Designed miniproteins, single chains. Designs and how they scored, part 8

Each design is a single chain, and the fold is of that chain. pLDDT is the mean over its residues in the fold that is shown.

## One batch from the design tools (miniprotein)

Design m245
Fold by ESMFold2-Fast:
Structure m245 (fold): chain A 81 residues (1-81)
Amino acid sequence: SLLDIIEEMREKALSKISEEYREEFEKKFDEIIKLIKEGNYEEAIKKARELAEEVAHSDYPSSDKSLVQIFAQEVIDLIKS
């Protein structure tokens, strides 16, 4: 299912994100996943875009930024499919 794919992407991204930021991004990812579970796809896309924009203008390590941006974009792409 869509949810199963997104949850697999969440686990893979979080396992690679720096331990220092993992809990923070776990909470942000779970907010997006909650919206998907509720069928609020428009709000889920909005939150994913906001997250991608937030990390793009932040000072997080480049590897963590990339992982978060990839997760956010994949969520948007899967919902729009």
Scores: mean pLDDT 89

Design m246
Fold by ESMFold2-Fast:
Formats: sequence, structure tokens, C-alpha cells
Structure m246 (fold): chain A 81 residues (1-81)
Amino acid sequence: SLLDEALAVVREAAGQSEAAAVALLRALIERMHARGLSLTQIDNLLTWAIVEYREESGDEAAAERLAAAGRRALAELQAQL
């Protein structure tokens, strides 16, 4: 599912530096956008994946950093449209 794909990337990004996490999330967002998802749909999907990661890991700080990275990646793509 789209959520499973997003969650897999979120789990990988959680263990990375901020720059690497932004790059991983940016690549995911670009793939989802290329498949026809709107930026609103992608934002909702990322939010759900990060909430799921927070529940699985108990790592609130990592979830907060991932949310910030996702917002930066979305803003960068939106500026290019």
C-alpha cells in the first residue's frame, strides 16, 4: 500500500542525518507526485506514516524531526510547481 511504502521510507529516514532524511523524504514525495498524487494527499500520507512510526518506536523526538523534514521537502517541491 502507499502507507506501507511511506512508512518504510520514514523508518529508514529516522536513523539518518537531517540532510539525508530530507533527501529520502523528498525522493518519496517526488515518486508519489509522479504517480499522480496531489501535494495534499502526499502531506496526509506522510503525516499518517510519521504518526505510525511514533506509535511503533516511542521516539517522539525522531517523529518531530521527520515531520519537519517532510514539511521542508514538500515546500521545496511546491516551490518548483
Scores: mean pLDDT 87

Design m247
Fold by ESMFold2-Fast:
Structure m247 (fold): chain A 82 residues (1-82)
Amino acid sequence: MEVVTVTVRVTKLSDDTAKVEKVSGPESVKVSILSKKVTEVLGVKTLEVLVRVEGSVSTEEVTVYIAEDETSRERSVQVTVE
């Protein structure tokens, strides 16, 4: 089983409660949120999420799916596992 920690950046423009409520990956991989950090520059909020990825990966790249909340569009991020 491979275990890797990755930082994923999500930009949210609309409110001061910018957050990531969901993180998921392929069924063979467990994805968990370890920490969240919100930064704001010129009224633009960026959420940085530290994610732990665990599982049997057949490649060195894992796709992680992120949603800001239940109504938000899911984003996919490709991550290299080392």
Scores: mean pLDDT 56

Design m248
Fold by ESMFold2-Fast:
Structure m248 (fold): chain A 68 residues (1-68)
Amino acid sequence: MLSPLEQAKERAEELKKKYLEGKLSEEELQNGLVRLYLDLAAETGGDQAVIDEFAAYLEELVKEAKEE
């Protein structure tokens, strides 16, 4: 069973993949990632360590997506 953080990371990777395949615009990618961040914050009851780890993960993911 995946943790909420691991599930959020997998969903973020799916959004990145769809963006790279041309199925999502940059705006749709950004909106999707922001929603995942807010949903994770709500689900964890504001666990700062989990939220900070996911935020760092999203920064890396966006950087990698834009380098292609």
Scores: mean pLDDT 82

Design m249
Fold by ESMFold2-Fast:
Structure m249 (fold): chain A 82 residues (1-82)
Amino acid sequence: SALEAERAALLAEQREASRQGLDVEQLKEHVERLAEHFRRTLVADREAATGRPVSEEEKRELEERIEREKEETLAALDEAEK
């Protein structure tokens, strides 16, 4: 999925940033911004794909998935920082 691909790319970028000595706090801010972007774009993308409005239940499911992936990515960044 698009989320899985973006997450993989972000984790690869985090590994490269660690090698370059980049600020992990900037990466965390980037993760927060990406999560917000996905909350906005995934609803529109789903509506385009299905040809119908996203239901409240589907919206909650998408938001929960984004939140979980965000938390997992932030936790991975914290572990790399240690």
Scores: mean pLDDT 71

Design m250
Fold by ESMFold2-Fast:
Structure m250 (fold): chain A 91 residues (1-91)
Amino acid sequence: MSEETANKIVAAGVSGIGVALDTGNEEIARVVSEVMRELQKLAEAGKEELANRYADEVLDVLSDLHAGKITPEEAIERLRKIVEEARKELE
């Protein structure tokens, strides 16, 4: 895993914790934790470009939620979709 990929995954996790604290929604923290784990697995499997793309998608979801553009429920749905897509890439 490159420093760029590692930093991006960490940034997604830190943003997720911040959003969970701001919204009081513990489900967001849980789902972000699951996403970070799956992205780390993708990067360790040599799929760093894909891990980077999903990390960017996670950051976009968290940014939209923080800006009030989507609901916490919509954010959780989008984050869960990223988890499932990332897991499928490891098949």
Scores: mean pLDDT 79

Design m251
Fold by ESMFold2-Fast:
Structure m251 (fold): chain A 56 residues (1-56)
Amino acid sequence: SGLDAQLAQAAARGQAAMLAVFPDLKPDEIRDIQAQRDMPVEQRRKLVEEQQKLEQ
């Protein structure tokens, strides 16, 4: 569904943002990224977009 696609994209971007902020991620910290999929997509999208802008 459209929602599932949005959640998948938000999760992937969230992971990239986390890696940009925390380059030395540990397995325990990776679990936090997976938990982010349960967060509101709108909030996660905004965070990821801001992080990507800073990375560029």
Scores: mean pLDDT 61

Design m252
Fold by ESMFold2-Fast:
Structure m252 (fold): chain A 65 residues (1-65)
Amino acid sequence: SEIEIDAEIAMGEIASAVTGLIEVVETPDKIVIEVEGKSESDLRIAENLAKNLEEIGAKVELVVR
């Protein structure tokens, strides 16, 4: 689907920008973003990723550990 293609592109960009503490998992109905630890920069990156994915029509769940 169009959303599926857009999500693949977004995840490619995420893989290029993110180091270490952020995990992104695609399921059939949503994308889950998990952040390990509470560093301000990692949370900011995860929140920006979630917002960008939601803007292209993906369902996103942000999980903070």
Scores: mean pLDDT 64

Design m253
Fold by ESMFold2-Fast:
Structure m253 (fold): chain A 60 residues (1-60)
Amino acid sequence: MAKLVVDNGESVTVTYEDGTVEVLTGEEAQKLGDKVSELIMEGKATGTSNGSQKTVIAEL
């Protein structure tokens, strides 16, 4: 499961609990970003926003 997610608008960087890093772009980035936003709104994830970058810690 993803532990850290960083959304830059065009790309999403996912850091997994084993230290693996994956960069998603386009449709996959949008899909993951939407899911993370939904989890934040439901109170199931904690995130911060800094201008064009959003950092979230979530179970995905």
Scores: mean pLDDT 63

Design m254
Fold by ESMFold2-Fast:
Structure m254 (fold): chain A 60 residues (1-60)
Amino acid sequence: KRKEAIKEALRELARSGKITADQAFELYKLIIIEKESIENAAKKLNIDAKELKETVKKKL
């Protein structure tokens, strides 16, 4: 469920133009494959961690 919520959140942010498709893919890789926290992954890509976390919470 968490993996699905993250995937859907990243798709929503990419569709709305808040992040690029490349950033969405890299965030998915960092969080799901490399097991990074949402905060650390967002920080590495200079993305708003708060917005990402809130979008993920909506999909849980």
Scores: mean pLDDT 80

Design m255
Fold by ESMFold2-Fast:
Structure m255 (fold): chain A 70 residues (1-70)
Amino acid sequence: SMEDVKKEAEEYSKEFLEKFKKAKTLEEKLEVADEYREKMEKLYEEHPEAENVIRELEDKLQEEIDKLVE
C-alpha cells in the first residue's frame, strides 16, 4: 500500500540522518548519501505510483540537511 511505502521511505530518511550526523569524514558522509540514494531509487522503481509522496519526504529531509550545514 502507499502507506507502507511512505513508512519505508520515512525509515530510510531517519537512518540517513542518524548515520549522516555520526559520519566524521567527507568520504563517510558521501557513502551514507549514496546508500540512501540507492534505496530511494529502488523504492521509486518498485512503486512508481508513490513518486509524489516519496519526493515530499525527500524535500523535508533536504530542509533538515540544509539546517545542519548552515
Scores: mean pLDDT 80

Design m256
Fold by ESMFold2-Fast:
Structure m256 (fold): chain A 71 residues (1-71)
Amino acid sequence: SAMEERVERLVEEIRAELRRAHPDLPEERLEALVEAFRAALRQVAAADPSELEEAAARYLRGLLAHVRAAA
């Protein structure tokens, strides 16, 4: 569906941003973070698709801050 395509595009954007910010991050770790993000976005899309882009931006900021703190 169009909504699933939107969620997957946001997921791929997050994957690219995480990989660029932390190139040494193992693929398994990156994929675990991406899967958590995908699950969260699917839940937002089911509840209120109009909030999807804002939620994605918020989650990306949180993920980048979390990974940065671990470095």
Scores: mean pLDDT 78

Design m257
Fold by ESMFold2-Fast:
Structure m257 (fold): chain A 90 residues (1-90)
Amino acid sequence: MLSEVEKETLILARIISNLGGAYTIERMAKKSPNEALRQEALEAVEQVRKLVEQAKEALKAGKLEEAEKLVDEATELLIEAEKKIQAEQA
C-alpha cells in the first residue's frame, strides 16, 4: 500500500510527464504544413495545460482521486493528438 506522500509523488510525476508531452506535441504541430491539424493539436495542448493546472489545484486540496482523474484525461488527450500528428507524417 502506498502512503499519501507516495501517491502525491506519482501524481506529480504524471503531471510533469503530461507537460513534457504537451511541449512535444506543440513543437510537432508547429512544423506541420496542415493548418487544420496544427490548430487542433495546439487546442489539445492548451486543454492539457488547463487540465494539469486543475490537477495541481486538486492535489494541493488533498483531492488525490480528482487529481488522478484529471491527469488521466490529460494523458488521453495527448495520446489522441499524437496519433493524429503521426498519421499525417506517415
Scores: mean pLDDT 84

Design m258
Fold by ESMFold2-Fast:
Structure m258 (fold): chain A 117 residues (1-117)
Amino acid sequence: MKERRLVGEFDAGELEKGQKATFEVDFETPAEPGRYLIEVEIEVLETDSDEPVKLKVRVYVDGTLIATAIVELKKGEKATLRVPVDLPPGTHRITVELENLSDSKVKVKVKVYVSRL
């Protein structure tokens, strides 16, 4: 069975323009190598702007940059980055970096899911 698992959930707190938040989560792959889907869900919980907030997202696995995106979200909106990755057996670290590119303050929630493809 291919099961989607929530491996990490993080609140960034309040980010001002140019501020970064970094989140790390460890997960284990089974004894055989395989292809996995990493999903990074970003939600804007609060903002002091009526305009979409621009967030730069960088996703790393074991220190290697695997995805980068700019997402534009209003309060209550979500974006999901879906990144396929081939992983050997063992423990792996996912690192998510968020940067606020907007003049408004923002409070964001990040959820990281992993599933086997």
Scores: mean pLDDT 84

Design m259
Fold by ESMFold2-Fast:
Structure m259 (fold): chain A 67 residues (1-67)
Amino acid sequence: MTREELLMAAAMAELVRRAFPDVEVPEVPELEREEALEGFELLAELARESGALATAEAAEALAEELR
């Protein structure tokens, strides 16, 4: 797993935890704020390119929270 893959996986897990609190998600290492921000920004960009607009919006909101 590359650094970018790990950051996006952690960002996706956090997004799923916040959107679906009753869903168990795989454990990922805790990231520093700057790493979490990078992960959410990468996830938002990928989601927009894929047409997953709701996911992109949620990831961007979390990135703004960390700025």
Scores: mean pLDDT 73

Design m260
Fold by ESMFold2-Fast:
Structure m260 (fold): chain A 87 residues (1-87)
Amino acid sequence: SISRQIGRRVYRRARRLSPDGRVTSLQAGRLAYQSALDLGLSDNSARSIGLRVRIQARRSSPDGRVTSRQAGDLAYRSTDTVLRTGG
């Protein structure tokens, strides 16, 4: 539930940052971090989520830019992973 909410929030915010919906890996990570905090996750969990999103976004594209949909999906998957591993 919360993982999906974070993913949807990152998707919407990424779309607002750029008309083409493409954001840098750094922006994707920051949006994931802030969205996790806004939804009540600890700073430690939010930092882990943001870092994972940034790393995966950078790996997904040579220029480090991902679509808003990719950013949202990465945020969802990263949140799910962090919460399952004890964040």
Scores: mean pLDDT 86

Design m261
Fold by ESMFold2-Fast:
Structure m261 (fold): chain A 74 residues (1-74)
Amino acid sequence: MSDEELIARFEALVDGVIERAPELSPEQRELLLEQARELIENIDKLAEEFGLSEEAKEALLEGARRLAEALEAT
């Protein structure tokens, strides 16, 4: 998978989850929020582990932050 393909898929996933956030159960929101926070916390390690570009790293961080904010607002 290319970095561009990874970014596009992740952005689509984040947008889809945010759009459906009001329909999610409290348990589903909590799990997704936890996963978003873990991604933010471990992004440097994940970028090194998967050989992500700075562009991909920044896109994943931005998406994870947007997701966390949307889920916390619900």
Scores: mean pLDDT 78

Design m262
Fold by ESMFold2-Fast:
Structure m262 (fold): chain A 86 residues (1-86)
Amino acid sequence: SEAEKEQRRKEIRRELARTRTPEDFAALLRRYGIGDVLDYYLEVSQIELSEEQREAMAKAIEQALTQGPASMLATLEKMLAEAVKG
């Protein structure tokens, strides 16, 4: 429901404001799911992606997260830089 989506968004927003390390960010992704956290992260960063770019980024982050928090953050930063280039 819309109420559940809004509550989840508020929870993610609060936790993102407290995120300081790759480890904290990885924990947030594991708790709320990559898609929801990524959507909110892109919104607060004012980055607009196509559905295809978003899905590719979510999948890449999911794979990198299995290799560790630092790998996940490096993958996110690389994918964002590539997406902004077009």
Scores: mean pLDDT 77

Design m263
Fold by ESMFold2-Fast:
Structure m263 (fold): chain A 95 residues (1-95)
Amino acid sequence: PSLEIRKVGAAFALLALAESARLAARRGDAEGLIRAIEEGKRLVEENKDLLDPEAAREALRLLEEAIRAARAGDLEGAVRLAEEAARIAIKALLS
């Protein structure tokens, strides 16, 4: 029961961060986008005990690629990578 509350909480936090990333990219705010992705990485790492190791590794890899894309000025690519990472992590949390 406590674990399910943590899983649901982490999933909602990841959804909120994905929305924050989309809004930052829409505004052309690369720094805000990078902050949202870094917070997403922190959430995945802090909740890795709730995730399949392969899902956690893939989500973290995609988030790192998203940061590189954002730093290169590809904000749309960064959002797509971050959203895919969130999708993988949320599915793993709620499965």
Scores: mean pLDDT 87

Design m264
Fold by ESMFold2-Fast:
Structure m264 (fold): chain A 78 residues (1-78)
Amino acid sequence: EAAELLKEGEEIKEEIQKVAMELDQAGKSREAAELLREGNELYKEFQRSIKAGDIESAKELLEKMKELLERGKEALEA
């Protein structure tokens, strides 16, 4: 369902932004900038896939966004 995928994508994007802010506040500004750049790129591709009706690609991109978020959290704990 496209609407459900869009909601999940928005939520993950917001979490990525929050983790990036926490990384920057912890003095990890380079990691924060990289996380935001990769997150924004994946989210734009996700949006394009949804608009094109390519639900399979959108799901793969959402999974990559979740992976990126997890790496950001790991960097914050290091």
Scores: mean pLDDT 85

Design m265
Fold by ESMFold2-Fast:
Structure m265 (fold): chain A 88 residues (1-88)
Amino acid sequence: SDGDKAIKLGKQAIKLAKQGKGQEAAQLAVQAGNLAIRAAQKGDSEKAIKAGKLAIKAGELAKKNGVKDLGQKAIDVGRKAIDIAKKS
């Protein structure tokens, strides 16, 4: 499902960010956030919230590693997924 894929990508993004691979981490975090938005729109609220939180954490770590623009995009899509999920 989109929610399961989003969670897996979000966990991988955090792992890469902790390894100093900020650019790759931010790219996966944006993908995780977008899949979390799709999961939220389909009513998979629990997985969307979990994946959204992972995307936000990975984005914050990427910003600390100097990847500011893409890291911020990851935070923004993660927050959007959580907001959509909480409205359902």
Scores: mean pLDDT 88

Design m266
Fold by ESMFold2-Fast:
Structure m266 (fold): chain A 80 residues (1-80)
Amino acid sequence: MDPEELARLITDGTNEEIVRMAAAGASPEQLRDLADRAAQAAREAGLPDDLVQGVLDSGMAVVDAIAAGEPPETVLAKAK
């Protein structure tokens, strides 16, 4: 699989899980842990540092937007 395609799949899956967990009442700290674990999984899969950072940055941006009061569904739509 293309590293960029793998990074997009991890990013998309992570963002969807963050939004799902936030809608279920998860704390911002729990959501940040999800983003960090996704970045670690990407690193262990052998993705380049820039793609690993992209996974982390994307997940953290979703968490920050939710923490700032944006509806989870709106945040997910903006990430696509």
Scores: mean pLDDT 79

Design m267
Fold by ESMFold2-Fast:
Structure m267 (fold): chain A 58 residues (1-58)
Amino acid sequence: SAAEVRALLEQARKAIKDGDALTGLRHLSQVFGMLKEMSDEEKAELVKLLDEANKLLK
């Protein structure tokens, strides 16, 4: 659902902001199951959060 996508993206963003890339990536992996239900804006946020998580793991 749209509400679940929003909640997972928010949880991922918070985890990444706190430096917890692994928790962030776990939430983002759940969002991949909902790609068909996502807006273009939410897909752009997913890509941005994936990039930020990858930079934390560097």
Scores: mean pLDDT 80

Design m268
Fold by ESMFold2-Fast:
Structure m268 (fold): chain A 96 residues (1-96)
Amino acid sequence: APSEKELEEAHEKLLKALLDEANGKSKIEGVTYLDEKEREELKKKLKKEGEELGKEEAAKAGIEFLKALEAAKNKDIKSLREYHEKFAEYTKKALE
Protein backbone atom coordinates (compact mmCIF):
# COMPACT_ATOMS: atom_id res chain seq x y z
CA ALA A 1 0.00 0.00 0.00
CA PRO A 2 1.25 3.55 -0.64
CA SER A 3 2.36 5.57 2.39
CA GLU A 4 0.16 8.47 3.56
CA LYS A 5 2.85 10.92 2.35
CA GLU A 6 3.00 9.30 -1.13
CA LEU A 7 -0.82 9.42 -1.30
CA GLU A 8 -0.91 13.12 -0.29
CA GLU A 9 1.78 13.96 -2.90
CA ALA A 10 -0.20 12.07 -5.58
CA HIS A 11 -3.41 13.93 -4.63
CA GLU A 12 -1.58 17.30 -4.74
CA LYS A 13 -0.19 16.59 -8.22
CA LEU A 14 -3.61 15.40 -9.42
CA LEU A 15 -5.35 18.50 -8.02
CA LYS A 16 -2.78 20.76 -9.73
CA ALA A 17 -3.35 18.98 -13.07
CA LEU A 18 -7.14 19.31 -12.70
CA LEU A 19 -6.86 23.02 -11.79
CA ASP A 20 -4.60 23.67 -14.81
CA GLU A 21 -7.18 21.91 -17.04
CA ALA A 22 -10.05 23.94 -15.51
CA ASN A 23 -8.10 27.19 -16.15
CA GLY A 24 -7.44 26.18 -19.80
CA LYS A 25 -3.66 26.21 -19.17
CA SER A 26 -3.09 22.47 -19.48
CA LYS A 27 -2.25 20.48 -22.54
CA ILE A 28 -0.51 17.72 -20.63
CA GLU A 29 0.33 15.35 -23.47
CA GLY A 30 -1.06 11.90 -22.69
CA VAL A 31 -3.67 12.99 -20.12
CA THR A 32 -7.12 12.13 -21.48
CA TYR A 33 -10.25 12.83 -19.48
CA LEU A 34 -13.17 10.42 -19.77
CA ASP A 35 -16.16 11.44 -21.85
CA GLU A 36 -19.67 11.61 -20.30
CA LYS A 37 -20.63 8.05 -21.33
CA GLU A 38 -17.35 6.56 -20.04
CA ARG A 39 -17.79 8.43 -16.72
CA GLU A 40 -21.34 7.09 -16.25
CA GLU A 41 -20.26 3.50 -17.05
CA LEU A 42 -17.32 3.80 -14.61
CA LYS A 43 -19.61 5.21 -11.86
CA LYS A 44 -21.94 2.20 -12.20
CA LYS A 45 -19.02 -0.27 -12.18
CA LEU A 46 -17.37 1.33 -9.12
CA LYS A 47 -20.66 1.24 -7.16
CA LYS A 48 -21.29 -2.43 -8.02
CA GLU A 49 -17.69 -3.58 -7.33
CA GLY A 50 -17.62 -1.60 -4.06
CA GLU A 51 -20.79 -3.36 -2.86
CA GLU A 52 -19.64 -6.85 -3.95
CA LEU A 53 -16.12 -6.50 -2.46
CA GLY A 54 -17.17 -4.66 0.72
CA LYS A 55 -14.99 -1.74 -0.41
CA GLU A 56 -17.69 0.94 -0.23
CA GLU A 57 -15.23 3.76 0.59
CA ALA A 58 -13.13 2.91 -2.52
CA ALA A 59 -16.28 3.10 -4.70
CA LYS A 60 -17.21 6.47 -3.13
CA ALA A 61 -13.67 7.78 -3.79
CA GLY A 62 -13.96 6.81 -7.48
CA ILE A 63 -17.33 8.57 -7.81
CA GLU A 64 -15.99 11.82 -6.24
CA PHE A 65 -12.95 11.68 -8.56
CA LEU A 66 -15.26 11.45 -11.60
CA LYS A 67 -17.20 14.48 -10.28
CA ALA A 68 -13.88 16.36 -9.97
CA LEU A 69 -13.04 15.52 -13.62
CA GLU A 70 -16.46 16.85 -14.72
CA ALA A 71 -15.99 20.06 -12.68
CA ALA A 72 -12.53 20.52 -14.27
CA LYS A 73 -14.02 20.23 -17.79
CA ASN A 74 -16.73 22.76 -16.83
CA LYS A 75 -14.06 25.11 -15.30
CA ASP A 76 -15.92 24.98 -11.96
CA ILE A 77 -12.88 25.38 -9.71
CA LYS A 78 -14.91 25.53 -6.45
CA SER A 79 -16.72 22.22 -7.10
CA LEU A 80 -13.46 20.68 -8.40
CA ARG A 81 -11.72 21.40 -5.07
CA GLU A 82 -14.68 20.13 -3.02
CA TYR A 83 -14.92 16.86 -5.00
CA HIS A 84 -11.14 16.34 -4.93
CA GLU A 85 -11.11 16.81 -1.11
CA LYS A 86 -13.89 14.17 -0.77
CA PHE A 87 -11.93 11.86 -3.11
CA ALA A 88 -8.86 12.19 -0.85
CA GLU A 89 -10.97 11.61 2.31
CA TYR A 90 -12.65 8.43 0.99
CA THR A 91 -9.30 7.13 -0.37
CA LYS A 92 -7.75 7.46 3.12
CA LYS A 93 -10.77 5.70 4.69
CA ALA A 94 -10.50 2.86 2.12
CA LEU A 95 -6.86 2.29 3.22
CA GLU A 96 -7.78 2.12 6.95
Scores: mean pLDDT 65

Design m269
Fold by ESMFold2-Fast:
Structure m269 (fold): chain A 71 residues (1-71)
Amino acid sequence: MKLSPEAARLAGEVVLEYLQEGKTSISLEEAKQRIVEKAKERGISLTDEEINAAAEKVVQTLESIKKAREK
């Protein structure tokens, strides 16, 4: 499914935030929670589908970065 530009931006911001905190291993539930919090802070309305898709992108992106850094 296509992420809206807003959902994609929030996913990117959450990834950057976790990287700055030194976290590369995040559960899907934690990612969803952080996406919801960011959306509220930015005044952005997201559907449950967009929240799930954004959270999955966060988890997958962090996992890829962790895998690359472990070598």
Scores: mean pLDDT 78

Design m270
Fold by ESMFold2-Fast:
Structure m270 (fold): chain A 85 residues (1-85)
Amino acid sequence: SLLSEEEKKEILEKEIEEYKKIFGDEEEAKKLLELLKEDLDKAKLELVKLLLEKLGLPKELIDIANNSKTFEEFLRKVIALELAR
């Protein structure tokens, strides 16, 4: 990866702020920012889950996110689902 862990945290913090700005969900944004301090991968995955829900995407994608430990695992499972169609 070309990005340091610190740079990745800064990017994700900015993404959480954009989520708050677009959807107006201050409580969820606050929870994500607190989670980001403890676990970058969990914060990223939880942001993806919230975006899937807000965008009205299929429950199956939300369930894959709920059963994934990392964002990379989530992406692999989503790609596998698309390839199985």
Scores: mean pLDDT 76

Design m271
Fold by ESMFold2-Fast:
Structure m271 (fold): chain A 88 residues (1-88)
Amino acid sequence: AQKVANELLFYRAYPEELTDERLEELAKQIVEAAKTDPYFAELVRILKGEPPPPGRKPLDVSPVEYLRITFNLTEEQAEKLVELVKKY
């Protein structure tokens, strides 16, 4: 979880370093972290477009827009990350 969070902060500062290969590795790390960390479990739910648990308000933004706002990804990077997370 901490390693994935640190990588997300790094790529937010240096988006040019987020190559296709690193995006694929990041998607795997996010999905793996989601198994034990509730923050990443919620992130994976959002990226897959799954409904929120009972009693929680749904997000009014698309998965791609959420990544663009939250992690400063380009639209292309955000779309690719969403598709990679759905694959796993």
Scores: mean pLDDT 74

Design m272
Fold by ESMFold2-Fast:
Structure m272 (fold): chain A 88 residues (1-88)
Amino acid sequence: SELEKIDEQARENGEKLLELLAEAGEVYKEKGIEAAVEYLAQKIADIRNAEVTSLIDKETLLEALEQNEKLRDKSLEELEKIAEELEK
């Protein structure tokens, strides 16, 4: 069923988002916020280049990033740009 494939893809996309946020958190611990933002930007670009259709909406991504206190400093604007790239 095509619906079952779509549900699996949505689950995979959700897992990838959580993985990206966890990895960014680790980069933040080691190298700080600027490196964490660059890491996220690179991973999002990699996902786009792989032509993976993401069902992750921009608002959900921004909300998740905003809830991480360690990612709040220096660039809600950069995080918004990253989220906008996911929607293209």
Scores: mean pLDDT 57

Design m273
Fold by ESMFold2-Fast:
Structure m273 (fold): chain A 65 residues (1-65)
Amino acid sequence: MKYTVEVTGEDGTVKTFELEADSLEEALDQMVELASKELPAGRYNYRVYDENGNLVAQGSFHLPA
């Protein structure tokens, strides 16, 4: 199943990831892995959309330095 994830930093920076995962849990794990590789340390908010554009999860996480 395809998921679209929007990750927003406290400075207003938005990064979008397109993910292929069998479950929402796998999509969230992939989001954190990609964010840790591509984004600087800081606090982020996220929104996850399914392949039909429905918001299926939202929350926040912190990336360490």
Scores: mean pLDDT 82

Design m274
Fold by ESMFold2-Fast:
Structure m274 (fold): chain A 65 residues (1-65)
Amino acid sequence: GATEDDLKKELLKLGLSEEQADEAIAAAKSGDQDAIEKILLPVLEKTGDIDLANKVSDLVVKVME
């Protein structure tokens, strides 16, 4: 859906590969918080872009239904 497409775009901006972004989206859709943390935590710790990090977090919550 549109929310998944938006999440993928923002994950790629964070520096994830396309494969990592697809895995993060799949984990979000399944509600697997542990998998999401393992994929995103290293990238979030490396980035200084708080606005982008917040946007990704908001989109992850919207995909986790």
Scores: mean pLDDT 77

Design m275
Fold by ESMFold2-Fast:
Structure m275 (fold): chain A 63 residues (1-63)
Amino acid sequence: TLTFEFEVGGVKVTVTADAESVTIELSGEGSEKEREEALRKGEEFGKVALLAAQRRAAALAAA
């Protein structure tokens, strides 16, 4: 499982990815624009995180 955190304005974005799924959580306070941007960035990063989690799981199984 991989977990990443970043902020967009006042909004904290937590992306948790495993080999099967990705979960995006938003917390904190921010404008609607900041929340929309945070969600969009979280979704884009989530795709990369899912691929990374799948590759890491394969590497861990090989190690």
Scores: mean pLDDT 78

Design m276
Fold by ESMFold2-Fast:
Structure m276 (fold): chain A 79 residues (1-79)
Amino acid sequence: ATTSRVVKAHVVATDEDGNVIYEGEATVNVVTQGDRTTAVPMDAAEELVAAGEASGKNIKVTATLEDGSTLETTFVTGP
């Protein structure tokens, strides 16, 4: 079963070289499926996927929640 929760979080997206491609407060969909929890920025998901596809690099998204916890999600490019 998949559960999702929409929250506001401080989001930082970086490429494999450590370049920050996005930083700000965003609406984040926290998705829990089994033992996996991921945070997907709803407002920036389209741009992050496009950036990953164009560069062929993994894009790491770090979301800092209001309780101080941090969640990382990686967008993987490829067919």
Scores: mean pLDDT 66

Design m277
Fold by ESMFold2-Fast:
Parts: structure tokens; C-alpha cells; sequence
Structure m277 (fold): chain A 61 residues (1-61)
């Protein structure tokens, strides 16, 4: 569910998860955002994806 993906994304960023895990979670968050009808939940999913992508860029520098 959306709430579970958001929670996993926050944990992955805090735990400094591998780049592959961060990319996978970001893709799941984007896909769920496209299916989400609640604007607030959609925004939270997109925000999670952005934070995951920022972490990927940081680790890939």
C-alpha cells in the first residue's frame, strides 16, 4: 500500500540503503502515485520518490 511504501522509503534513506534498493523504491512510489486518487497521499508518494532520488544522486557522486 501507499503508506507502507512511504514508510519503507523513509527507513531506506535513514538506514543508507543500497542504490538498487533506493531506485526500486522510487520507481514503486512513482507507479503508486499514478494510481492514487487522494491528492495528499499522491503528494507524499512523490515527495518520497524525490528524497530517494536525491539520496541516489548523493551516493553516486
Amino acid sequence: TADEVIAEAEKAVKDDAPVETLISLAQRAYLLAQQETDPEKRKRLLDAAVKLNDKVLEKSA
Scores: mean pLDDT 81

Design m278
Fold by ESMFold2-Fast:
Structure m278 (fold): chain A 81 residues (1-81)
Amino acid sequence: SLPELSNALSPIYDFLKANNIENKRLNGAASFILHGVATKDKNIIELGVKPFVEAVDDILKKYPSETLQAARDKVLEIINN
């Protein structure tokens, strides 16, 4: 659901803010996923998934975080179910 997805994305945004990270690709990808879930459009969700995963993984390489990894995994769980 959209509320579950928003709750799962919140720890990611909190992590970015806490570390003063600006990532336009992550913000754009998350917007596509949110819009796709809100409209129940799987094609729109798919447009956001790959750039979202790539953006989070790039951040994890520089800033290893169990919290960020768990939040990424939770977002993927919600959109794949």
Scores: mean pLDDT 85

Design m279
Fold by ESMFold2-Fast:
Structure m279 (fold): chain A 74 residues (1-74)
Amino acid sequence: DLVDRLTEAMGEGVKEAALEAGANEEEAKEIVEQLKDQLEQAARAIAAGDYERGQALLEQAIKEAVEKAKEIVE
């Protein structure tokens, strides 16, 4: 399933962003799970050919992951 594969790939990118922002491995996994629905929406947009929407949703997920990581390390 293309949507599942894209969601997994995007999840890896979001996890990396959370780790870079100071989250540990467990915290980064929790952040990815919290953003799973948004990543699935981004994947569906890309699969439908709406690359602009897909990219915007992915960028927002990365931003949210960084903010969540910062909140945890406070």
Scores: mean pLDDT 81

Design m280
Fold by ESMFold2-Fast:
Structure m280 (fold): chain A 76 residues (1-76)
Amino acid sequence: MTPLYSEFSEEVRKLLDEIEQLLFDALRAGRISLAEAEALGRELRRRLDQAVKDNASEEELKELVEEFKREVEARA
């Protein structure tokens, strides 16, 4: 677990776990490649890092993660 995950609320961590599950399901279904899954993971980390640096609220972090989850679902 990265330091960032330990600092997030249980609700935000649950959403992150749901994104991980969606990526695994999409890979298994052949809807995305391993390279695409890795790129999505890097993009999520980039967005989270930027939001933390911008002193985002928990609600803003939740919105960011939920928006990213919708982007993943659209590809799955």
Scores: mean pLDDT 77

